# Designed miniproteins, single chains, continued (4): the designs that were tried, part 56

Each design is a single chain, and the fold is of that chain. pLDDT is the mean over its residues in the fold that is shown.

## One batch from the design tools (miniprotein)

Design m13934
Fold by ESMFold2-Fast:
Structure m13934 (fold): chain A 87 residues (1-87)
Amino acid sequence: KEDEEEWRKEAEEAGEEMLAQAEALVKMLKEEGLDEQSVEKKVQEFLSRLKDVEETYKGSEIVEEAVKEAKKKLEEALKELKSKLAS
């Protein structure tokens, strides 16, 4: 029971951390005026972290939802940046 409760708390914390990191990355991408190479590195690094967290907490609905939301926020920010560059 205690081990299961600890795992659940760790999963919740991991999900919250991924969402916070997604928001911080989106803000950084919008504010810092990074070049395409730097943007690509930051995005790939974050996607790698999301995959690791998803694999570590496989079967956790909380982590699955957090990862899905983090990916959605990142994709929306990238679309906005590409739209500005295409003008």
Scores: mean pLDDT 77

Design m13935
Fold by ESMFold2-Fast:
Structure m13935 (fold): chain A 100 residues (1-100)
Amino acid sequence: SMEDKLEKWIESVMKLIKDTVAQAKANNWSAEKLRSSVLGILQRFLDELKKHASKEDVKKAMEKVLEGLEKLAKEETDPNVKEALLAAIEEFRKLFEEEL
């Protein structure tokens, strides 16, 4: 079903973001580099969702991803990583609202 596909896509995107955060920590990335990388992941996910899902399903899927990111940022102890995640969330919420 579309709901099952959306759940799997959300899980895949969250895994990619977590892997990107782990890579950023391992390689001492700047907050800017991590922010840009996370924004790129979110933008690609939004673009793919828009091709295959209704506007309502896109909004639901993106909100679940953003909620997952907010949880990651809240639990994050590295201040540079936390700053990058919060900045990416804020910037992407603005872009998401403008594109729908």
Scores: mean pLDDT 86

Design m13936
Fold by ESMFold2-Fast:
Structure m13936 (fold): chain A 100 residues (1-100)
Amino acid sequence: RKKLIQKAAQLATALALHATAAIMVLEGLAPAEDLEVSIEAIRELAEELVEVLRELGASEEDLERIRELAERLVEALRAGDVEAARKATVEFLKAVDEAV
């Protein structure tokens, strides 16, 4: 259990860092080619996090909420909506915290 909680925290932190990197691209502070790299990382990290949370006993309702929030983040990033991306990241992290 302790190792899975630590892994969930590490995956959530990595996803938040990639979200921040993607937002920096949208704000013109990083190369445009880094956006899709960050989006792919977010998707992979979210799916791995869902599997870790399932092992921790999270409900299927909580797992679907987390997947939905990750897709909202990806959609906001592709739309160039920095405010929506920031909100989706915060809601994602809160949903992960509530699922453990």
Scores: mean pLDDT 87

Design m13937
Fold by ESMFold2-Fast:
Structure m13937 (fold): chain A 94 residues (1-94)
Amino acid sequence: SAIERLEAALARLTALATRSTGPLQAAAVQAAIGFQEVRDLLLAGDLEGAIRALERLLENLDRWIAQHADDPELVALAREARETAEEVLREVRE
């Protein structure tokens, strides 16, 4: 389910944030905040709000990939988060 995907992503990002520093930690924290917002909106039944939050998260992740193209760990984090966000967006749109 979308909620299960979000919870799995949150667990991974939280673990990464606790074992990283600098820009990678900041990226992990920001991605986790984005997924938490989406999860909370879905649990509240606000599908339109969840879709807008996912679209905003995807835009932020694309900016992070472009800005940090020379940081393979951060790019990998952002790409994995982007794939999860796209999967959740597909599930909520049907």
Scores: mean pLDDT 87

Design m13938
Fold by ESMFold2-Fast:
Structure m13938 (fold): chain A 77 residues (1-77)
Amino acid sequence: LEETAERLEREGRLEEAEMVRELEKVPDKKVAELGANAIAAASAIGDEELVRKAYEAAKKGDLKEVTRLLREAFEKA
């Protein structure tokens, strides 16, 4: 998660970097990692709505939704 957050900070995406750091508090580490990847991918394509959805799904521990959003981000890339 910290590596993903640092990359987003270098890209000037400070809000998304903070979102990724907050995911460190999510108990399911797989959901946290997939959520961080989804946020980074959505941020790279400029999809702010997808960034927010990925963050919300990851905070809820929703593995299925986080996986779906990650795929959606990669499909748009």
Scores: mean pLDDT 81

Design m13939
Fold by ESMFold2-Fast:
Structure m13939 (fold): chain A 90 residues (1-90)
Amino acid sequence: MSQAMQYIRQGDYDGAISILDTLSSSDSYAWLYRGIAYYRQGDYQQAIDYFQRSISLDPSNSLSWRNLSQVYRSMGDLTRSQLYDNLALS
């Protein structure tokens, strides 16, 4: 996890994804970080899919809701962005 986050900080999204793909499919945070990597590469649809997977594993993971909101904001969907920001605060 820490090494994957370091790759994301450095802009090496392919390196981050490679490490995250070796992690358990039941880890909500592994899906969250996959979503962040794809979001930063501009693949908003894949990022949404991964954030939704993270939420399905742990609906209390407020970081996944906040990042889903951020993707919709970047897509210009301010209504969904605001909805998911509100869900993250719950």
Scores: mean pLDDT 79

Design m13940
Fold by ESMFold2-Fast:
Structure m13940 (fold): chain A 67 residues (1-67)
Amino acid sequence: SHAGRGLRAAAELGRAGGGGAAASVADMSKIYDGENIDKEEAREAAEAAREAGSEVGAQRALEAYKT
């Protein structure tokens, strides 16, 4: 519960920033545009996104390897 609240607040802060998180997600989308992504590469990208404080970016990276 406590950890979930903190993670949600971080995600919402990025969204409220009105561009920081969205720009990061768009940038990642360009990297994976039409490319086959290995699970390892998706994991590294997700980790980098989380380090930047973008959980949305991390989710996008993980979804890329599933598709």
Scores: mean pLDDT 53

Design m13941
Fold by ESMFold2-Fast:
Structure m13941 (fold): chain A 69 residues (1-69)
Amino acid sequence: LDAQIRQTMAEFDAAVAAGDKARAEELAKQLIELMRQRTEQEKDPFDREVQDSLTRMTESIMKLTLERL
């Protein structure tokens, strides 16, 4: 899962660099879904809360990035 998240982040960065807003939007949705799946698998309540916060922050950053495209 972590490898897929890293791969999807790299693809998102490449799409943003290429100015491909449609591709970047699709990859952003995929990335957030993967991060949510990782959070669902987390057994420690504290780590789950941290993961949820990181997911929300990442989603906000991606939305701002897409808005500039």
Scores: mean pLDDT 80

Design m13942
Fold by ESMFold2-Fast:
Structure m13942 (fold): chain A 66 residues (1-66)
Amino acid sequence: DELLEEAIKDSEIEKKYDEEKYGKKYKETFVAVDKETGKVLSPRQAEALKKYRGVEYEYLKASELK
């Protein structure tokens, strides 16, 4: 799924930026999954939508998504 691959890439870019600025905290890349629709987003995109629309996201390891 092209949208899933895009969300994983965005999440990896965000993690790499944070690791360079704040240091390496986690071995794995996390993505956010919308509990209602199953749509996968980067953590930053999910945080923005959660703040704006109040929807709940589940944070999963990118390696667990195919």
Scores: mean pLDDT 70

Design m13943
Fold by ESMFold2-Fast:
Structure m13943 (fold): chain A 90 residues (1-90)
Amino acid sequence: MDLFSIVSKYEGQYAGSPAADLEEAKETAREVAREGEDVPIVGVDGYTQVIIPAGQEEAAARAVELMTALGHPVNSKFVDIMREFLREKR
């Protein structure tokens, strides 16, 4: 199952989860893009805010940074989901 399908299954379920660590979220987004997966960036409301195309490592990291700067930090539970996906792919 691709990452987008996994994230879509959990949308809304983790609303109100704490913000992810900025550097961990940025590096996780880079790694997902590097592994050839589109990167769904999920806000603390538990919903996908933007999808960055596969291979766009720095665009993915920048999207995380800009969302955080605008007061819409990345959801920590979705960073955990992405990290687990990356572990299973190895």
Scores: mean pLDDT 81

Design m13944
Fold by ESMFold2-Fast:
Structure m13944 (fold): chain A 69 residues (1-69)
Amino acid sequence: MTEERNKIIKEMLEKADKILETESDRQRRQQLNSWVVGRALLIASDDLTPEQTKEEAEKTLEELEKQVE
């Protein structure tokens, strides 16, 4: 994986952690965190360009935000 793609995935995970802090239900927070980690692994495994990696990261964060409020 390229350094640029690694940076995008790392930033996605850091932003996801902040979004998850807003979830008041501990069990739901844990389930959503597991989903985000799974998404990060799938994105990392795909042979995507940095631009495509960013699009998938943004989609993941947008979906996560919809799930917490």
Scores: mean pLDDT 81

Design m13945
Fold by ESMFold2-Fast:
Structure m13945 (fold): chain A 61 residues (1-61)
Amino acid sequence: MLTTDEQIKARLTQVPGIDEELAQQIIDTFGDKVLTASVGELTKVPGIDEELARLIIGALR
């Protein structure tokens, strides 16, 4: 059975510019809170700029 984190990670890896390592770092930082995270919160993760943060939000919503 896929956990919520595994489901979110699978969606994140569909975003151009996000590899499996970066997706794991996002999950380690936010967990399921990534579903409600703002652009400013996402950019706190190393390797995520404002443009990539917007793509993440679009992919999860």
Scores: mean pLDDT 77

Design m13946
Fold by ESMFold2-Fast:
Order: structure tokens, then C-alpha cells, then sequence
Structure m13946 (fold): chain A 94 residues (1-94)
């Protein structure tokens, strides 16, 4: 389920703009969300998502003007995925 949701996230048209906004943000919460998503992509070997995250981190481009509501919704999606992954791991060791 987490793998499928990561694939769906990688297919979103605005994902690169969202990732770039988090990468260029001076807010600790935005940087943490990006780091958590990078960790999830690496753990699940989500190559398309991992490549997009690395491109955003390496980019010299300015952050696009994304509505704050969309950024907050994206951060919540990352948090929800991280919680789901943690619960799946707890179940796997019992």
C-alpha cells in the first residue's frame, strides 16, 4: 500500500514544484518533511520518486509560487505515509 501510494505521488504533475518548494524552504518543518520523504523513497526503492527528490535538492532554480494550503496538504501526505510505513514495520516484526 505504501509502495502504491509512493508511485501515485511520483505521477502527480505538481510533484517537482512541491519538492523544489520544500528544498528551498527555510522552515525546519519543510526540510524535515522532504527528508522523511527521501527516507521513504530510499527504503522502498521508489526510483522515479527518488530521482525527482534528488533533482529538487540539486536544483539551482527558484522555488515556484505554490499555495500554502497545497504545501500543507503535501506535508500531511508525507506524514500519513511515514505513519503507515511505521505501522507496517511494527506488524512485520510481530
Amino acid sequence: SVVQKLEELAAQPDLQDLLLTLAKSGKAADQLALRELLTLASLHNSQPLLELILEALESDADAPDIPEERIEAFKKTILDLNVEDALDRIRAVT
Scores: mean pLDDT 82

Design m13947
Fold by ESMFold2-Fast:
Structure m13947 (fold): chain A 65 residues (1-65)
Amino acid sequence: DPEAIARAVALAVADKRGVELTPEQIQAVIDGVKKWWEENGDKIPPHLRVPALAAHALALAEAQL
């Protein structure tokens, strides 16, 4: 589930950095990951889908900081 992975990664990044993300920042990460998945998910082999979602969510979460 792209939304669940995006949310979990955003919260983990915030915890690691010792900061709190706003609900709006968390939603921006979720929306960005979902859009990326709609555009690229079909191109990714099933066994790489979770790592790919997590990597993209990490990049978007760090961009919110």
Scores: mean pLDDT 81

Design m13948
Fold by ESMFold2-Fast:
Formats: sequence, structure tokens, C-alpha cells
Structure m13948 (fold): chain A 82 residues (1-82)
Amino acid sequence: SNEELVKKIEEEAKEAAELLEKDREKATQMFAKLSQELYKLSKEAGDIMDDAAVAARTGAATKEEAEKKAREAVEILRKSLE
């Protein structure tokens, strides 16, 4: 269901943000995979999640900033799946 898909993406994004402090490379890979999956459903959500992946890769984002971007992407996905 759409609810299960959104919940799974939200959970994986939260885990990726948590990994940013412990394993930035793995966190970046997780955000990139989520971005690719989101692009298939919503370009806007995919773009925002890709911003989180880029910020993770470059070290430009804190955990809190990555979590905020991930939440924005998930909200846009929810609206797209109406």
C-alpha cells in the first residue's frame, strides 16, 4: 500500500540521517538510493532527497539538516500519492 511504502521510505531516511555521524559513506549511499526510488514517483520529492544525498557526501549537512530534507521529501511524496 502507499502507506506502507511511505512508512518504509521515512524509516530508511531516518536511519540514513542517524548514520551520517557514524558512517557518512553508507548514509550517502542510502540517501542516493531513496532519491532514485522517489524520482520514479515524484520528481520534486526525488530532487529534495538527492539534495540530502549531496549534502551528506560533501559533509555540508548536519544530521538535523539531513532529517529536515528527508521529511520534506516524504511530505511531498505523500501529496503526490493522493
Scores: mean pLDDT 80

Design m13949
Fold by ESMFold2-Fast:
Structure m13949 (fold): chain A 67 residues (1-67)
Amino acid sequence: SVELAAQAVRRFAGLSEEDARAIAELVAENPDLSDEELAERVSERTGLPFERALGAARMARVALAAS
C-alpha cells in the first residue's frame, strides 16, 4: 500500500510525512520506471540529492511489493 511505503520512506530517509507520501505515490504510479529514473523524478519533486532520492525510491518500491 502507498501508506506502508510512505511509512517505510519516512523511517529510512528521515523525511517529512508529506515528502514520504509524495515519493510513495510517485513510485506507485510509475512501476515501469527503473530505480534511477524514479530517483531523478523524486529529486525533481522533493529537492533531495540524487543519492538520497535513489535510496528513498528503492525503499518505497520494496515496501509496495511487500503484501
Scores: mean pLDDT 80

Design m13950
Fold by ESMFold2-Fast:
Structure m13950 (fold): chain A 68 residues (1-68)
Amino acid sequence: SDADVAALKRALRESGRFSPEQFTDEALRLIAEKGAGDLARALAMAEAVAANATSEVVTAEDVRRVIG
């Protein structure tokens, strides 16, 4: 949901490891969906995908490649 994406963006800003601006909105939606309402899980998945991304922008394709 848009609320889950907004919560994930806030969690990313609070952690400070990766900026939410490094992710496409589609990537954040897919991560939030895979997190199934668990914000800590969604944040951990977002950070894992970003750490394994080879480009400046993390896309939905990067999410599918790293976490299925």
Scores: mean pLDDT 84

Design m13951
Fold by ESMFold2-Fast:
Structure m13951 (fold): chain A 70 residues (1-70)
Amino acid sequence: GVDDAVAGVRKALEALGVEELDVAQATRAARIGSESGDGVVAGGGIAAYEVAKRLGPATVEKVEAYLRAA
């Protein structure tokens, strides 16, 4: 759901130590989550990638607003 995607994006931001995720950073977060078995980080990276490719760098607020409005 939207809340799971938002939690995943927040965790991905923390894992990379960044305030927003561009397409490359979102891809890296998805990879790190997949390689470590952290499905929450992997899911966050995927959600951030979908938002970043359409709207530019993904923040938690931007991902939540996009998913709730779409």
Scores: mean pLDDT 82

Design m13952
Fold by ESMFold2-Fast:
Structure m13952 (fold): chain A 80 residues (1-80)
Amino acid sequence: SQVEQAVAAWEAFLADHPSAAVPLLEYILREAEEAIKDNRPEAAKKSLEVARRLLETVDLPEEERRRLAARVEELEKQLA
């Protein structure tokens, strides 16, 4: 799936560039938020699924993980 391919590609990138994890997740969440504003819920759901899966596997400070996870949940609620 597109989500599986995106997750695998970003995990490989972040293995070599661990300091990019927070900026990348913030970028993905901005893309999801813009998709919601543009009435593209399917695109937003895919971006949020990528972000959710990266949050489970990527090495992040606990505070950043919690903040980003809360943002994913907030955006998912806007799609309901």
Scores: mean pLDDT 87

Design m13953
Fold by ESMFold2-Fast:
Structure m13953 (fold): chain A 90 residues (1-90)
Amino acid sequence: DERRRRAEEAIREGVRKAKEALESGFYDPRRHVNSFSQALSEVVHGVIRAVEEGVPLPEALRRAAELTRKEGMEKLAQRLEELARRVEAQ
């Protein structure tokens, strides 16, 4: 399905940008305090685009968490899983 392909691409793009943000913060201490917030924002933008393509929000968040964990971003993955649980509990 073209929509699911676009949703997957949007999440992957968000995860890629999140990784770049965290790597930038690692090498620049002045940006380090904002690097996690920037990374989370980039993934959330990808998740929103996936939802616009018809993927349910909890599914998009869990897929983003899976991809961030695969890239070694464990804290970001945990935050995304927590957000998915909160959405499902509503």
Scores: mean pLDDT 81

Design m13954
Fold by ESMFold2-Fast:
Structure m13954 (fold): chain A 91 residues (1-91)
Amino acid sequence: MVKIVTPAPSSLTVSGEITPEKASEVGLYLVFKVESKSAMIVAEAEKAKKFTWTSPETGVEVTTIAILMDRASGKAVVDREVGTHKIAKAP
C-alpha cells in the first residue's frame, strides 16, 4: 500500500508513506518524474515507511511511480503510477 500526504501550498516537497504488508520480502523504489524532464529515483529500505522528495523546479507537475521489486530475483513485481501532483509556485 502507498499513501501520499498532500504537501502544503508553495511546497516543493512530495511526501508519503509506504506500507507493504511483506516489506521484508520486497524492496520499494520510487521514481519522481518532472513533466518531460528528469526522473529521480529514491531507493527505500524495507524498513523505511516514509519518503520525502524535493522538486528542483516550481510550477511543474510531478508524477510519482512506485516500483515493488522482489528482493530474491531483482524483478519488478508491481510498477504503478501512484499519482500526479502539481508543485506550487512561489507567490
Scores: mean pLDDT 58

Design m13955
Fold by ESMFold2-Fast:
Structure m13955 (fold): chain A 74 residues (1-74)
Amino acid sequence: SAAEKAALKARASALVQEAHDLYRAGRISEEELTEIVALALEAVELADQGDLAGAQRKLDEAERRLREAKERAA
């Protein structure tokens, strides 16, 4: 649905913002930022194609990568 697509895009935007905030704080690397942003953008593209399940899987992967990067920085 249009509402589900909008929610996935909002989630992608929030992930990109969090990744940038963590990069500015020195908690993740530029490579980690680039990968997380790429996954979020791929999720948006899949959502636009109507593949909501694919978009969700890419966002879950981006969240996993962000979590692992934060743990590596500790």
Scores: mean pLDDT 86

Design m13956
Fold by ESMFold2-Fast:
Structure m13956 (fold): chain A 94 residues (1-94)
Amino acid sequence: SLEEALERGRQLTRDIVAWLAEKHGLDVDSLGDLFAALLVEATIEELYKMADENGNEKYKKIADELRERLKADPSRVGEVADEAIRIYAKAKKE
């Protein structure tokens, strides 16, 4: 299922982030935030694509709201990334 694939992706991402942080002497939280920001941007692009393909403008509005929340408080990027993926998962199951 998509939920099982997303959980597998989350576990793999955590392992990759931890491995890269250790290998390069980086702070794991800072690297995690970078990955979360990239995930939000990728999800925004996918939501825009879905809006264009199925004529449902609500996905563009949701994507714009996610972008504005991230701009307003970048420190909450992990929370924004989690919400973005939940929205994407729900949209794929509609």
Scores: mean pLDDT 79

Design m13957
Fold by ESMFold2-Fast:
Structure m13957 (fold): chain A 105 residues (1-105)
Amino acid sequence: SMQDELDRLMAEASAALHNKDYERLLEILREIAELSKTLSDEQQLRAAQHMMVLAVEVEEEYPEALELALELLKTLSEEQQQAVLDSLRTRDPEKAKEIEERLKE
């Protein structure tokens, strides 16, 4: 199913980050962003939360990952965007503020 495919891609993205295979991570994040367009709001939110966490970790070397996560985040409702920001704020409040400001652009 598409949900099973999303779960597989998210697991592969986490593995790529662990292995420091940032090119592979970026490829997988692009696949997640494309697949998420066909999924339910709940699955899109989950994908956006996961992508944002991974993208922030690799931002210095691969700013393209954060751009992909932001593109997905902009397609979500304001309530879902806030849920992603709240999740990020518990880990990195400065980065959450930066992303909140970029969403207004």
Scores: mean pLDDT 80

Design m13958
Fold by ESMFold2-Fast:
Structure m13958 (fold): chain A 83 residues (1-83)
Amino acid sequence: MEEVLKKIEEELKEIEELIEKAKKVDVEEKIKLYEEAIEKAKKLIKKMLEEGIGDESMFETIKKLEELIEKAKKEIEELKKKL
């Protein structure tokens, strides 16, 4: 379980780095990076649920990932209006 939690923290950091990188690039690249972040976040949520790590810290992490997905989707919609 602890080893799985460390891997989840690494995946979270990668997702956050993708979002941070998206802030520094052009509109087309931003959309691509946000889409990658959403895909990774969805995959991580699915993995957490399938592995049965049903602890309080997991619920908070899933909620954070769901919020990141929602924000990234909203950013993509706004960016697509500029294309």
Scores: mean pLDDT 77

Design m13959
Fold by ESMFold2-Fast:
Structure m13959 (fold): chain A 82 residues (1-82)
Amino acid sequence: MEIEELLEKIGDEIAELLAAGKSREEIAEFAKERLLKAGFPEEFAELMAEMIRKAGTMKPEETRKVMKEMAELLGIEVPEPE
């Protein structure tokens, strides 16, 4: 699905910025703008930005829960190990 491919691409771009040593704030702002330009809901873009801002302090389970909430906003079912 086009949305899934777009999310994967944005995820890769975020990972490259992290590897390049960009700050959490810069990456969060990039992700929010990128998602909004791609036509994603503002609520989804804000959740992604908050997740990035808190990435260094979030547990894997918390990260998965946020990803599930974002998927629900897009109507996508994402497998989540419990």
Scores: mean pLDDT 69

Design m13960
Fold by ESMFold2-Fast:
Structure m13960 (fold): chain A 64 residues (1-64)
Amino acid sequence: AGKKATITATQVVPDAGPDDIALREGEVLEGTILSINPDKYIEFYSDKLKRVVRLPASFVEVKV
């Protein structure tokens, strides 16, 4: 279903809500891209966290 990818934070991502995560600049997550929302958010299943996280697309770099 989803594509396996590596997400790298290109800037600090603040924890803005209960379904969000805080990332440091340069922090890397491995997992699966589930969707890209119309509001430019990426829904991403993190292998390490074992949950779906929502990331602002403008704050992260995606490598498939």
Scores: mean pLDDT 73

Design m13961
Fold by ESMFold2-Fast:
Structure m13961 (fold): chain A 57 residues (1-57)
Amino acid sequence: SPYLQQLNQQNQQAGTQFAQDLAKRQGNSPEAKARAQAIADGIVDSFNTMRDWVLKK
């Protein structure tokens, strides 16, 4: 779909801007980034675990 092509371009632009914004946050970047990653990993892992429990139960 043509819309998917637009979404891909938007995602690339958003990614670039996000990376630049993160670099600008020198003082908070390493800590905030590590915390965000841990939270994201925890959320994803929890959902995957719950899904597996439901499917295997």
Scores: mean pLDDT 60

Design m13962
Fold by ESMFold2-Fast:
Structure m13962 (fold): chain A 88 residues (1-88)
Amino acid sequence: AMERARKLAEDYETQAKIAEKNGDYLKAGEYYRKAGFYYMLLDEWDKAIEYFKKAREYFKKAGNEELQKSADAGILTVKNIKERKEKK
């Protein structure tokens, strides 16, 4: 399960970078959002937050306000999970 999640995170990160280089902002945002989700499942909080922020940036460039807000919600969710898991 964890090995598959890591492979999916890395595969989506690669696809996001390809879409980014091709100027496909909507696909770049979607792939960065998926990479962030799988890094969240891997407890890699800082990387998950980074990729949700990249997704937000590309959804903004694509002019999609609804997907931009969805990426903002993703950032908040990861921050809340990180705080709960790291609470001493």
Scores: mean pLDDT 85

Design m13963
Fold by ESMFold2-Fast:
Structure m13963 (fold): chain A 92 residues (1-92)
Amino acid sequence: SKELEELGKEVKPEFIALLKKAIEAKLPQEKLEEIKLELLYLGLKAVAMLVGGNVYTKENKEIKLEKVSKEEVLEEVKKGLKELEEKIKKLE
């Protein structure tokens, strides 16, 4: 899917940048794994929002997501990344 490929190109560098910040913050291994898992779930949610479909939350709950615009997906991703960045700062 061209839309999924384009979303991936925009999201990948932002995910890498946040992961790099988490590594540089020298978080305990358990907390670093938690950040990695949250990034995975954020990515899965973004894909489900773009194509319309079901996603499982970290708490193993199924959520049905309606297809939204690429712009709305990017805003949701940026919001999730900002929340994770604040979490990393609190764990330093």
Scores: mean pLDDT 78

Design m13964
Fold by ESMFold2-Fast:
Structure m13964 (fold): chain A 88 residues (1-88)
Amino acid sequence: DEERQALAESIAASEARTEAVLEELKKWFEENKDEESVKKVEEALAGFREAARLARTHDPSDPAVAERIAELLRRPMELMKEVLEKIK
């Protein structure tokens, strides 16, 4: 199933890019001694990793899987909104 393999590779590449961005944000907050924002970035990163794992191990075209991924992303997205507002 070459289409599933291509999708899995695309998800892995997106995960790696997201992790790199979040690691840079974490470093920025660490340099600014904002421990609360560092913890929020770490929690968001963990949530994004879990959502990516589910997307890789299950069929993302399944409505139940898609709904679960959306649920897993809710908290990380909210935390990212909070930390990004501090940078603006």
Scores: mean pLDDT 74

Design m13965
Fold by ESMFold2-Fast:
Structure m13965 (fold): chain A 85 residues (1-85)
Amino acid sequence: SMSRLEEALNKALALLEQAAAAKGWRVTVVSIERYGNRIIVTLRLTGPEGDREATLVLSIKGDEAVLAAFTRDGEVFAAAQRLPP
């Protein structure tokens, strides 16, 4: 069975892709690394002004998955998402 963190990651990536698409960005997953109770995802965002790298950090805080996506210019996406029961 999938871990809670892996389930949260799949939903977080879907939400990030939706948010990026709203800004005209295409999301490509470059790497996924697990560090204990955290997942760090390296992403490539492709837009009309070129490519940029983003980092998604996912962690569990209580019954929520907390995620944030950052580029070199700062945070571009943040969300808290209730984990499935």
Scores: mean pLDDT 72

Design m13966
Fold by ESMFold2-Fast:
Structure m13966 (fold): chain A 64 residues (1-64)
Amino acid sequence: MEEKKKAFQEGLKYASEAVEALQAGRYPEAVRNFRKAAEYFKKAGNESMAEGFQRLADEAARRA
């Protein structure tokens, strides 16, 4: 359970960094951080959030 909690917190950190990069127009950085967030949410056992952030990464990649 502790490992999943740590993974969830890391996911939130990368998600926050990705949103900041996206708002600044730094699309390659946003893609990297959204994919990182998706991987951590998958490790945390939250498939819905993992899929959501993967879709955001794909959308940002289209703009890069």
Scores: mean pLDDT 84

Design m13967
Fold by ESMFold2-Fast:
Structure m13967 (fold): chain A 68 residues (1-68)
Amino acid sequence: MLSEEEIKRIEEAVIESWLALGDITPEQAEKIRAGGELPEEFKRDLESAIKAYQHTKEGLAAERAAAA
């Protein structure tokens, strides 16, 4: 399970990506950060990013457990 802080970091990364692509405005980014309604496409990208991070974290945890 990801912590709230980890989820927030993933959300910030997705926000930065969408801002860089021009898919959202700075005003929309602030609304997302404030816990406002997420655009449907943004929500899907966020869910995908969370799953990818969770998979990576699980892999790293397994590797650390195997490390001496």
Scores: mean pLDDT 74

Design m13968
Fold by ESMFold2-Fast:
Structure m13968 (fold): chain A 102 residues (1-102)
Amino acid sequence: SPVLEELREMRARLEAAVAGEASTDERLALLEETAARLREIGARTSGAVKAAVDEAVANLESRIAFIRGVTDEARRQRLATAALRETAGQLGEIIALLEAEE
């Protein structure tokens, strides 16, 4: 499935950013890119997968908005890293749903 391959690539990119030396702004940009890509995937899916994707987008957009409001740089960095990990986990759940449909 092209959607399954795209989700796996997106998850790997998020995991690499957690392990790497990405800046807070680069991490937030990756989260925003991930939200945009998930919206496009949601438009191409249906049923339980679409519901899970739409929920992940809503959660991610809310999380990004919250982090952007944080003025303490060290806390903002920790929250951005946590958001990458949590988003990677949510992508894993969507991947599992798609794998069960194969």
Scores: mean pLDDT 87

